Designed miniproteins, single chains, continued (5). Designs and how they scored, part 74

Each design is a single chain, and the fold is of that chain. pLDDT is the mean over its residues in the fold that is shown.

## One batch from the design tools (miniprotein)

Design m18565
Fold by ESMFold2-Fast:
Structure m18565 (fold): chain A 60 residues (1-60)
Amino acid sequence: GPAARERRLAALVELDRADRELFRRLAQKYNGVPVAELERLSPEEAARLVLEASEALRAQ
């Protein structure tokens, strides 16, 4: 539900803030999001893109 999605988004934001380089490398490896697409994004923007990519993979 929406509350669970917002909790997931908040957790991803905190992961990017804790270790930006590691979070973005793991997003490329496991969610298929190119690091080049993430390099200029804020933690909130990167977290949203990673969440949406993860949701798209689960819908396959």
Scores: mean pLDDT 81

Design m18566
Fold by ESMFold2-Fast:
Structure m18566 (fold): chain A 100 residues (1-100)
Amino acid sequence: MELEKKAEEYLKEVEKLLEEKASSDEILKKIAEGYFEMLKLMEEKNIPESEFLEIWIEFLKRVLELVKKYRPDDTDLIEQIESAIEVLEKRREELKKKEE
């Protein structure tokens, strides 16, 4: 699907930035760019927010694995991504209940 392909493209770009030792701010900026691009696709294709959140949460979990692999000592970045995942998983559960 379009969202999954876009997520895979941004995941590869984040991995490349980590390999090139880009700053944590650059990594976060790339993640934000991916979010807004996928949000635009969600709106254009009328994809349910719950489906978007599933794909976005999976993307962030995969980014977290990459950060732990390349920068296990960057606790601030790891905690920021983990906190974002927790907030989004709570939002996903609330939306699932409303869509029933």
Scores: mean pLDDT 82

Design m18567
Fold by ESMFold2-Fast:
Structure m18567 (fold): chain A 85 residues (1-85)
Amino acid sequence: HDAPEDIIKFLAEKLNSDKKSFSEEEFEEIVWEEYAKNHNATKDGDEWLLGQKTTDRLAKLYGLDKTRFTLKEARELLNKAAEEA
């Protein structure tokens, strides 16, 4: 499914991009990067590491003994939760 036009415009402006359309996969990638930035994530090489407060919150919500989440791990966890909702 394609992203709503208003969201596509917002993302294009945010990224300083000449793109007028985004695939569902591209949209999800951008949304997760913005999520990471808004939750005090830091970039370590090619991976984003979530901030400690966000990590602690996710660990408590899902009952996990984790002290660190990459953006990829958090995305997989939240996507699984969304599929079960």
Scores: mean pLDDT 62

Design m18568
Fold by ESMFold2-Fast:
Structure m18568 (fold): chain A 92 residues (1-92)
Amino acid sequence: MKKEKIKLAILTALLSLGGEADMFEVYEKAKEILKKLGIEVTDDEFQEAIDELIKNGYIKVDPEDGRKLIVTEKGKEYALKNVPEELKKYLK
């Protein structure tokens, strides 16, 4: 489903950037990944996916830097189990 692919692309982007990155860097990387899958995504869809990932405990916002996103251990495990074959190359 599109929403799930957006969430997995965000987690994949964060992991490819070392597990933590500025929100803008995460958006740009996730957008690049989704474009290669033929998926167009709006800023609202990105924000919804980020909000759900935070709600589910897969990512968090750095309390010292409100623009920095950090993937949690739970988020890493979720991504590694659920990332489709096409996205696995970004985790290397």
Scores: mean pLDDT 80

Design m18569
Fold by ESMFold2-Fast:
Structure m18569 (fold): chain A 88 residues (1-88)
Amino acid sequence: EKEKYIKEAIDHLNKAIDAVKEAAQRGEITPEEAERVISLANDAIKAAKDGNYEEALKLARQATAESKNPEAIVHFAKAAKLLRKAIE
């Protein structure tokens, strides 16, 4: 069950990264805003793969808070919820 939640969380983090990249290409967010949020998301994915689930959750929550794109926010929030379930 824990492994399933982590896999689903990583899938949502990747979808959030794609949404951020698309929003930046459309000029809806700045390249600097996109780079920061993508960096946080990639760090969250790395932490999750390394088994550092509490760090992954912290980074996913930070990416959610710093995101400007609604689609990305939804995916980051879903990833954070799944990471929380994996810890509990």
Scores: mean pLDDT 88

Design m18570
Fold by ESMFold2-Fast:
Structure m18570 (fold): chain A 70 residues (1-70)
Amino acid sequence: MDALLARVDALEARLAALPLSPDERRILTTALEYARHLIETAQTPEQIAAAQQLIDRIEAELAAAEARIA
């Protein structure tokens, strides 16, 4: 669980550093907030897997945004 929370923290830091539009920032911030909620409320392995999948998707979106800005 700590590793997943560390991943969310790292993605939040990356998001904060990016010059994104307000709409893109809101969408990604909301997704990260939801990922954190899933991790904190997870009771089953299936819920943990769902949180991991969401984090992977958010990371891919951030990587795509970073590639556009670089």
Scores: mean pLDDT 82

Design m18571
Fold by ESMFold2-Fast:
Structure m18571 (fold): chain A 83 residues (1-83)
Amino acid sequence: SEEVKKVIEELKKAGIEVSEETLRNIFDSFDRNKDGKLSRKEAETAGKLFGLSKEEIDSFMTDGEIDFEQFLEFVKKALIKKK
């Protein structure tokens, strides 16, 4: 959870306060197969909801899926970009 704490701290510095529980609940809502990863389709859907472009989404996906830590980087980029 070191990466979770880092992302939460960076979001807080940007004026966005969220809990680890909230972030995990959001991740779980997109993780439809409950394998602890988002497929390319799931990550694209989540990224579009947060206002990320296809190119920005692709920048996070080297192996065709993302885990929770990579999802946190998604959220951080999306929310900070809009501020």
Scores: mean pLDDT 71

Design m18572
Fold by ESMFold2-Fast:
Structure m18572 (fold): chain A 60 residues (1-60)
Amino acid sequence: MTLEEIRELAREALKNPEFKDAAEQLMAAIDYAEKHKDTPEGEKYRERAIALAEQLKEAL
């Protein structure tokens, strides 16, 4: 799953009030991972974003 695909998933989830908090957390994780893509910290946030996206996709 690419960061762009995760970002699109988060945008769709934001339209549903039940998933707003999860979508906001996902967007924050993506933004951090993208900004720090070449660092160990960025990679850790990328892994977190993928995990959150999988959970959100299962709920949608």
Scores: mean pLDDT 79

Design m18573
Fold by ESMFold2-Fast:
Structure m18573 (fold): chain A 94 residues (1-94)
Amino acid sequence: MEEAERRLREALDEAVKAASGVKGKNQDKIVEAVESVLRNARDLALGRPPRAGMTGEELVKLIAEAIKEGNKEQAQKVLDAVSRAAREATRAGR
């Protein structure tokens, strides 16, 4: 469905933008973790095996570090965007 694929792409773009807005030494790792987690969520929704890469657990640890560094508001935006993108990935795989 083109609408589900479009919504997934928009949600992925929002999650990556939110991750890129996190300031500090771990910005690159947070972006990589977001991309890896969402790619694996899409693969699982499509019945594909999960790929090697950063895990959701690693993303949570990076977000916790960003909160400790004072980026709480931006870290929350990343979590919200990732949760939305994961839901759209499961919809696109049906």
Scores: mean pLDDT 73

Design m18574
Fold by ESMFold2-Fast:
Structure m18574 (fold): chain A 76 residues (1-76)
Amino acid sequence: MAREIAAEEAERAAERVEDPRVARLLRELAEAIRAGDAERAEALMEELAEVASDAEKELLQEAIARAAERIAAAEA
């Protein structure tokens, strides 16, 4: 399911970031995605954009790209 792939990539990003606050937000985002709570997921993405470093934002963009590729492959 697309939601599980997106949540898994968020959890993997959490393991790769050094800042424990950013890692916590990414794990909360994975939980919101699995729950289908779009409003909470959007709020968490906004908070991540405010607190994440440029390097962590690059890791997030990579995770988003991988999730999109995996979802496309799973639905093909």
Scores: mean pLDDT 80

Design m18575
Fold by ESMFold2-Fast:
Structure m18575 (fold): chain A 77 residues (1-77)
Amino acid sequence: SEEARRLADAVEGLVKSPNIASAYAALGLLAVWAENQGRTELADLIREAMRAVGKDPEAAKALQGEVKEILDRLRAM
């Protein structure tokens, strides 16, 4: 819980960067963290979001919103 909140705060800084690549990097960091914590369902959800953005450039518009949703879930843990 404490570690999850600290990670969310650090990753949020990357999401506030002016480009989509920082939000994508944030998702990657969250996926690795979730996997290491044994949260495989959360890691799979994050990877699915990353794949969706990679296949459809228009979906990239939703990337920052998706990261925020995941950060909110992380903070609730």
Scores: mean pLDDT 67

Design m18576
Fold by ESMFold2-Fast:
Structure m18576 (fold): chain A 90 residues (1-90)
Amino acid sequence: SELLEEFIEKVLEAVKNLSEEEKLLAADHLHRLMEFLSTLSPEEREELLEKGLAGSSEEEREILELMNKVLEAGIKPEEIYERLRAALEA
């Protein structure tokens, strides 16, 4: 998935200067966030992300927007997490 690849690449860039332990912790936090967001309607996700984006950096905003697009495309949080973990451990 093109959207999934873009999301993974953006996350890898954002965490590139973190330790391996911190990278895995970030992946776990994103997984929990994606699990929560997947329980919401598209409208509820947009409202929650708009609130999150108000305090976010440009990089964080891009990651959150891509995450929402990946979830809207029907990709499961578990699949995203497995792909992210594989990329971080490579």
Scores: mean pLDDT 80

Design m18577
Fold by ESMFold2-Fast:
Parts: sequence; structure tokens; C-alpha cells
Structure m18577 (fold): chain A 76 residues (1-76)
Amino acid sequence: TSSLSPISATSLYMALRYDLPGIISELVQQGLSPHEATAQGVLKVAQKVADGISDEKEKQLVLDVGQQEADRILAA
């Protein structure tokens, strides 16, 4: 059961859509593989979104979603 608010979910979606490509590009230029850069980029995006959230439980949910997605990317 996800208690992530529509606002937090939208913020995460928008950040993944618009911020993630630039973060991936920067990490690849730093020597990471595209696979590793995507996983690290997802974590950076989730942290950025979480930093904007004042509710502690909502912040944790965003970070947990980001970590789960990064783990799935690295396992693929």
C-alpha cells in the first residue's frame, strides 16, 4: 500500500522525466556505464525530490521507491 501523495508522485515523475537524462549524461561523462549512471541518476532524482518534502514518512517513501527502482536497474 503506497501512501505517496499525488503531488509527491507528480514531482517524482516530472523529475525522472526532465532531470534524469541530464544527470545520466553527466555521470556517463564521469566514466560510469549507462547502466550504472541510470541507477545512480534515479537515486539522485529521488533524493532531490525527497529534499523538497517536509513530511518525514512521505520523504522516506520517495527514497524507498527510488532505491527499489535503482536496485531493479542494477539487477537487470
Scores: mean pLDDT 81

Design m18578
Fold by ESMFold2-Fast:
Structure m18578 (fold): chain A 89 residues (1-89)
Amino acid sequence: MKITVEAGPLRDLAGRLVATVSIKSEESQWVEIRVYDEAGNLIDTQTVYIEAGKTVKVLIPLQPGKTRIVKLYVDGKLAAEITLTAELP
């Protein structure tokens, strides 16, 4: 169950601050994405299907000055974790 995860740049999309997370899978599988705040509260959940050798891009909502912990699960097991920090200007 190997996935490769890469965080892209922060951008404003129609008044929403977002980060793009690119997920590549070696196998065709469902990936559950759970987004937590710095206090450990679950704030967003997404599920995506990725075909073997393909890359899917997911938008993660962010808030200025806040940290988001993005955990990716395959078959209920933690496969990858990324920390996204939207620094204040």
Scores: mean pLDDT 79

Design m18579
Fold by ESMFold2-Fast:
Structure m18579 (fold): chain A 71 residues (1-71)
Amino acid sequence: VQLSPEQARAVGRAARPGLDAAVRYGIATGDAEAAEKLGREATRAGAQEAGVPVRDEADLRAVSAAVSAVA
């Protein structure tokens, strides 16, 4: 999937609270695997909120890359 810079920023804004919570969870618990899972769920939820379809893991990776590129 390809996102416009505006869509990527919208996903980033929607996902940011969940991503921040995932990072804090990882620091507090030392559970990197659980923190990564929470981060992926936050990105998926943010994409859904922004109206970006995520059908599979490849779509999720593309969304994550686009969000990182505009941060």
Scores: mean pLDDT 76

Design m18580
Fold by ESMFold2-Fast:
Structure m18580 (fold): chain A 90 residues (1-90)
Amino acid sequence: SLEETKQLVLDVVRELERIIALHPEEAQKIRDYARKLVEKASELINQGKTPEEILREIRELLRQLKAAMTSPEAKALVDRAIARVDEAIA
């Protein structure tokens, strides 16, 4: 549902904030992508896109964040967020 999708987006943002606390060296990259993620989700919701379309764009932004990061441990935490989004799409 759209409400479940909105909640998942908020949960992902909170998870990214937790990653910043554990890996402050990645903070700037994570903040930049968290902003893009919230903005993209809002745009797609306003355009009447489906939950699946919204989650696919969120997944792509998380993949881009992971590729931009340097810490293998921080990348593994982002992988957990990606897996959660993948489960919601399935």
Scores: mean pLDDT 88

Design m18581
Fold by ESMFold2-Fast:
Structure m18581 (fold): chain A 81 residues (1-81)
Amino acid sequence: MTLDDLIDAIVSKVPEDERETAKAALREQYEAFDPEVQEKLVKLLEENKDSSALEVTGKLQEMLAEILGLSEEEVQAQLAA
């Protein structure tokens, strides 16, 4: 699964008229990450290219918790907001 595949999978559940706005918001979140975090995310997606969006999201939460020193609950809260 690539970053674009993950974004498309997430926004596929959003109404068609809101998909472009949702894609822009997700891209802005990605660009707000440190370059090291961005590189780790790309590597995670490359290693999980055949995984579901749900599995990739779980692994992403674990990775962000470790990198940012946040609990998994805090990362989940930020991603849900």
Scores: mean pLDDT 67

Design m18582
Fold by ESMFold2-Fast:
Structure m18582 (fold): chain A 57 residues (1-57)
Amino acid sequence: DMDRQLQIGRQALDRMTQALSSGDFSQMQQVEQQALQQGLPQSDVDSLRQSAQQRAS
């Protein structure tokens, strides 16, 4: 389900960006775990983490 995966990725990116901006690493870890449980592959989660770091700069 492509639309579902895109929605999960967008929500994860926004939450990761907020967690990084606030320095809440435990929240960051929870967001990553939630995305994996919702069916995102590890490689996509890794890409979202890098994108969130760029956005939080």
Scores: mean pLDDT 80

Design m18583
Fold by ESMFold2-Fast:
Structure m18583 (fold): chain A 91 residues (1-91)
Amino acid sequence: MSAEEALEKAIEALEKAKEAVEARDSKAFMQHLAEAAKYLRLAKEADPSLEEAVEEALRLIGEAYDAAVAGDHAAAIKHLEEARRLVEEAL
């Protein structure tokens, strides 16, 4: 898989994670967060120059998870949107 393809799949997973938060679907949220993290790691493996962007996106995904567990859905959505923006800028 190319770095570009992996980043595009990470963006799709982040969008689906946001939709899951809005739908209050915790199972879907966890699945799509795991997919986003997987594809971000694959992008870094394919292109090591993406390391800083991938690590920052993974940090934001972690913050989205923590916010969702705390019941702060607005903060979870904000962190997912910030992660998506960062990944889009890396494309």
Scores: mean pLDDT 90

Design m18584
Fold by ESMFold2-Fast:
Structure m18584 (fold): chain A 62 residues (1-62)
Amino acid sequence: SPIAALQAQRAAAEAAFKEKIERVKNDPSLTPEEKEQRIKDIEDALTKYQANVDAQIAALQA
């Protein structure tokens, strides 16, 4: 199913971005402020990616 493929793609991206966020959280070279900024940038990128995939899923359900 093309919808199932897009859902799998979305889940894989979410997992990868969560791993990236955890690496930022555990980076001892970054200040708390730098960590917050980088996490925000990563979350914004994920949100845009998910919105794109969700729009494709919605189009396939219409």
Scores: mean pLDDT 88

Design m18585
Fold by ESMFold2-Fast:
Structure m18585 (fold): chain A 61 residues (1-61)
Amino acid sequence: SLQEQLQKLKEESEKLREKLLEVAREMQENGWSPEKLAELQKLSDKLMAISDQTEALEKQL
């Protein structure tokens, strides 16, 4: 159902936000690197995709 899809997206976004904070903390503790920046960008892109998908589904409610 649409509600089940929205719940799954919410849970996915929450996990991605937690990972984003974890990577940011690691960069603060261990220093900046191109690899960590790429990881942050990838997580950010995934969050944007989930946000867009959530908005599209919410418009169907």
Scores: mean pLDDT 82

Design m18586
Fold by ESMFold2-Fast:
Structure m18586 (fold): chain A 89 residues (1-89)
Amino acid sequence: MEKKKEEIEKLRKHIEERAKELREEIEERAQEAFDEIKANAEDVNPSPHSLEVAERLKKMKSPEETKEALLEILDELVEEAYKQLEALE
């Protein structure tokens, strides 16, 4: 029984570490995507095709919206993982 408890605690710590890493990645990637959209919009030549692409890039989710959506998904996944660990106890 002791061995099972130790393995469950190890898995919980792994989930916590990965969740923290993913949260940091989400924040960084959301900002990076927004910066890319800005750069591409500035460099787009004003042709009908380029304007269409620029409009699509500008209408992409804001970094705040993208970050919020991804963080919500991460929180849900972490909650499910903890539920599974509790079922093993």
Scores: mean pLDDT 63

Design m18587
Fold by ESMFold2-Fast:
Structure m18587 (fold): chain A 77 residues (1-77)
Amino acid sequence: MKLIATGTATASGGATVRVTVKNSKGEIQEDTASGDRLAVARATIEVDEGDKVTFSAEVLDGEGELLGSAFSIKKVE
């Protein structure tokens, strides 16, 4: 089945968000989006039941400064 990871970022003066998704087979999907105030990135990856999916996201401002990051691991049930 397909899994979609979505990352959103908001910042006055511009935002960039990078979303990375990795499955247990080592396949990686990434998306990067930029916007003046809102950026939305969506990465789609193929997964199987019982797969462990790693999610990571980074948010940068308009000057390229890191505003925040997130990391999560989810088992597909």
Scores: mean pLDDT 79

Design m18588
Fold by ESMFold2-Fast:
Structure m18588 (fold): chain A 78 residues (1-78)
Amino acid sequence: SEKEKDIEELEKAYKEALETGDLRPLVDFVIRLAEKYPDIPPETLLRIARLIDEAVRHPERFKEYVEEAYKVLKEFLK
């Protein structure tokens, strides 16, 4: 299904962020998701944006913030 494909792309972006510290694939995924699913709540998108910003601003807690963003996105795609 389309959602299963989106989950696979999310998992790839998440793993790349954890392995390399590169958040660009995850950011690009969120932008595409917002365009593809107009019914996603704006507050959910803002929460994800804040988590990504926190990961950049607090590298010592990078994994925690990236994992939380991943969980929020995965829950929406269920």
Scores: mean pLDDT 85

Design m18589
Fold by ESMFold2-Fast:
Structure m18589 (fold): chain A 68 residues (1-68)
Amino acid sequence: MMSGDVIIAVLNSRIDRAQRLISTDPDYARSIVTDVINQANQYLAQGRITQAQYNAINARADAVQAQI
């Protein structure tokens, strides 16, 4: 099973990719961020990440969406 730390690392990497795409492909950046939020919601519901980890991912996702 993936540990919570590995899950968070993967989600953060996807957000980093979305941030790099804002200037070149904002629609794709938005799609990635939406998918990350959906995955974080599922992992939180499964108890595989903490509420604090979920809140951190959502804060980063919101910051990227605000730049699109």
Scores: mean pLDDT 84

Design m18590
Fold by ESMFold2-Fast:
Structure m18590 (fold): chain A 67 residues (1-67)
Amino acid sequence: APVLDATGLTTLDQYLAEAKRVARSPEELEALTHAARLLYAQDQGNVEEADKHFAEARAALARWRAA
């Protein structure tokens, strides 16, 4: 069975599910989706991916906030 653990495999699904449940608009969902991917990259120890997703999350959040 799929394991719900901090192995990263289920962590991304959990972060994405949380983003979908909390988001009230497409703009908010976009920002939260980037944040979820950032958290997943950090959990996996992929610093390069984490840096990319951090930049994407910040940019998306700024655009959402400005909208």
Scores: mean pLDDT 70

Design m18591
Fold by ESMFold2-Fast:
Formats: structure tokens, sequence, C-alpha cells
Structure m18591 (fold): chain A 87 residues (1-87)
């Protein structure tokens, strides 16, 4: 929970409603982001997961966010992110 809330705060999402914030983030990630924006998001996800950036560079930011939600055992949050990505 703490790592996900910190991650959402760093990317400007409100942590008050984690599920809605994660769904909105999924929609953002499904949008047309620049390479620099995607790279910055990967770095923040890697930091939140406590792993080296190299470990996450081969995966999309959306995959990393789903992994973060699942690692925190937040199945509802993972489902909300998947819905956002599909929108």
Amino acid sequence: AAALKEFLARIGAAPDDVVEALEALGIMLNGDLSAAEREELRRRIAEALGVPVATVESRSPAELLLELARRLKMEDAAAALERGLAA
C-alpha cells in the first residue's frame, strides 16, 4: 500500500482513492506519451518496487503498474488499472 501510494503521489495522482487513481493512471498510460515521459514513469515504478531500473526497462509502464498492484495484493486496483488501459 505505501509503495503504491508514494508512486501515485510522485506522478501527480491523488492517493485518497487508490482504485480510481490507478484507473485514471491506466488511461494516461494508454495515451500517447513521449519516450521521455515513459522513461521517467519507469524510473518511478522501479524506485517504488525497490528494484534497479534495468530490471524494468524491458517492460511497459502499464505492465510495471499491474505488477506493483499485484505485489501489494490489490486485486481490485489491478482490475481497475486494466479497465483504464482498455478505455
Scores: mean pLDDT 59

Design m18592
Fold by ESMFold2-Fast:
Structure m18592 (fold): chain A 107 residues (1-107)
Amino acid sequence: SAEEELRELLRRFREEVEKLFEEILKSKDEEEREKLIEKIHELADELQDRALEIAEKDPSIAELAHAVIQWAEEWSIFVSRIHELSDEEAEKKREELLARGEAILAA
């Protein structure tokens, strides 16, 4: 179903950004961190585009698709500002975003 396809895309995005974020926190190289941040932006854009495409084909999942799009956008905003945050603040924000992702999957 369209809902199952969207939930699978959300699960894959969550797993991939989790791995990339752990690498950002471990990296002491600014150039490496910038490349990892760019990868998260690319994944967020892909998720948003795919969610829009699925919702256009099946309007019954529009609410779920909008929640996924909003969550992907929040990840993009977060990583764009990661240099402004301490490691502890970044970890707390990551936990908040992951909890929201789990709530979307549970709905």
Scores: mean pLDDT 85

Design m18593
Fold by ESMFold2-Fast:
Structure m18593 (fold): chain A 107 residues (1-107)
Amino acid sequence: GPSVTLSHEFEIKDGESYGWYRQKPGEPWRLLAVINKSKQGDFVLIHPEYEGRFTASVDKEKNTVTLTMRDLKPEDSATYLAVKGKNVTNLAEITERGKPQLVQVEP
């Protein structure tokens, strides 16, 4: 199927947490991916439901957080949101959020 790459510009720092949330109409925001930036290497966790189709990364030189979605399905139609904070698994610890990005996938 088709693929899409979403990105948002944040200042990327070692010791900070980055991620992607998704929301469908009438549903809460759900965490898709977490990236913990570290000098020893980045820790990346993708929600098991999307593992293998979705990848997430940060680029410190470009100051970008990226989500790449492969083999898009109609169920992937949603609003996607890049986030930054001390711990992005906790909504209260998100310090910055990007502009919501709408993805629509045809049946």
Scores: mean pLDDT 86

Design m18594
Fold by ESMFold2-Fast:
Structure m18594 (fold): chain A 86 residues (1-86)
Amino acid sequence: MGVLTSVSLKKENGNTTVTASFESTDPNQKLMGLLTGVDASGKVHQAPVVIGKNVTVSITLPDLKEARFVGVDESGNETVVVTIKV
């Protein structure tokens, strides 16, 4: 399983950045981090996928309204799901 270790939101120069970090509770298991952002028009944008035991993902959009973070284990189970309202 994975646990969410931090979430941060930063607004600078018209851009909003959401960063999520999570780690595996099993030292022998990797996680996949998926971070998506929804802009003011409702379009969905995806950050590059990150795989590891300790994962940090971020997304930056000028009009970010919502970010959704999903951590997936090696069996394909969604172990962490969090929605961040901007």
Scores: mean pLDDT 80

Design m18595
Fold by ESMFold2-Fast:
Structure m18595 (fold): chain A 63 residues (1-63)
Amino acid sequence: MDYVFENKDIGKEEAEKIIKDAAKNGEKSVTISAFKGKMSKEAEDAAKTLGKKYGIDVTLESP
């Protein structure tokens, strides 16, 4: 698990689904937290790249 969303531990695949669903629902931004308070650079870059792909502003935060 690389991310936390709404108090649930999620992986990269679930993070992409959340970003894609936000775009489908007409949302402009989504906030995703670091798993266990730590996010790898690769996981951070992947989430931001997916946000750019779907036109969503992805905000990353520590829990």
Scores: mean pLDDT 70

Design m18596
Fold by ESMFold2-Fast:
Order: C-alpha cells, then sequence, then structure tokens
Structure m18596 (fold): chain A 58 residues (1-58)
C-alpha cells in the first residue's frame, strides 16, 4: 500500500503526495511508466502496482 506508492514515487521522481493523488485519480499506469523511466524494472513496477491495487488505493 503506502510503502509501494513511496517506492514508485521515488523511482518516478515524484513526491509521495503527488504520486498518491495521481494513483487515486486512476493514473497508476502513468506513475508506473515514470518509475520505469527512472530505472525501476517493469517486474518490480508490476509487483508494486498489484500491492497498491490490493490495498484499495487504485
Amino acid sequence: GREAIRALAEAAGLSEERARRLVEAGHLSQVGGAAIAGGMSPEEVERLGREVVAAGLA
């Protein structure tokens, strides 16, 4: 949940608050894409994205 958003935000070059707002607005895929561009593996983005969805945050 919260920790997954923080990890995605850090890789994406976003604040945790901004990343949370984007996820809540339905833009989890955009945050994930930015995290990949920031150097995170697609596999790790998929895993963290599943954790965000499972926590009811997306």
Scores: mean pLDDT 84

Design m18597
Fold by ESMFold2-Fast:
Structure m18597 (fold): chain A 87 residues (1-87)
Amino acid sequence: SEKQKLLDEARKILAEASKIGMEVINKAKELNTPEAWEKYEKASEIMLEIRKEFEKALNSDNVEEQKKHIERMKKLVEELKKIYDEL
C-alpha cells in the first residue's frame, strides 16, 4: 500500500515533467534562437534523468529506495521549471 502510494506519486511527477518538457519544446520552437535550443537540450537531458529515476523507483525492493528516487525526480522537475522560466 505505501509502495503503491509512492509509485502513484512518481507517476504524477513524471506527468508534470512531461507537461513542462512540452512547454519548453513549444517555447524553444517559438523563440527559435541558439540560446533557446541550448536550454531545450538541457531540458531533454533532465527528462532522460527523470525517466531513469522513475524506472529505479519502479524496480526498487523497498520504500526507502523508492522515496530516494522520487525525491531525485522532484529536484529534477524543479530544474526543468527553472529552465522554462529562463526561456
Scores: mean pLDDT 88

Design m18598
Fold by ESMFold2-Fast:
Structure m18598 (fold): chain A 87 residues (1-87)
Amino acid sequence: SSLEEELIRLAEEIINAEEIDREKIRRMMEVFREWLRKRMEEEGKSEEQKARALAQHDAFAEEVLNSTDLRAVKNAAGVIKAEVLKA
C-alpha cells in the first residue's frame, strides 16, 4: 500500500541519517499511527484493543520525538520498518 511504501521510505531515511530530523520523525509517527489504525480495523480488532494499541504508540512516539539520542531514534525507525514488513 502507499502508506507502507511511505513508512518504509521514511524509516530508511531516518536509519541512514547523520542527524535527528524532528519533522521526518513526526511524519513517520503520524503515518505509522494511521497504518496501525487501518490494519487493526481490517483485522477486526475491538474498539478497546485499538484504543490500547494507539495509546501505546502515542507514548512511544512522544518518547522518540523528545529523544536527543540519534541511536535511539534510528532503533525506533528500525522497529517501525520491521513491523510494517512483517504485515
Scores: mean pLDDT 89

Design m18599
Fold by ESMFold2-Fast:
Structure m18599 (fold): chain A 69 residues (1-69)
Amino acid sequence: MEELEKLKEAVEEAIRLGREHPEYADGALRTALGHADRMKELGYTEEGEELRERALRAFAETRAAAEAA
């Protein structure tokens, strides 16, 4: 469905933005989590949970890299 594809793309874009611009990582993570939650509301619970988990993992990696610098 078009909505599912757009939400998946939006989550991936938010993750990429946080990685490229660590100063916006907190906002990008919140945006990604919002899109994942929207997927769950539309009935795509498994896909939403998977993308939520991925966003949290990507943010943790970005934050660890920033703290190491």
Scores: mean pLDDT 77

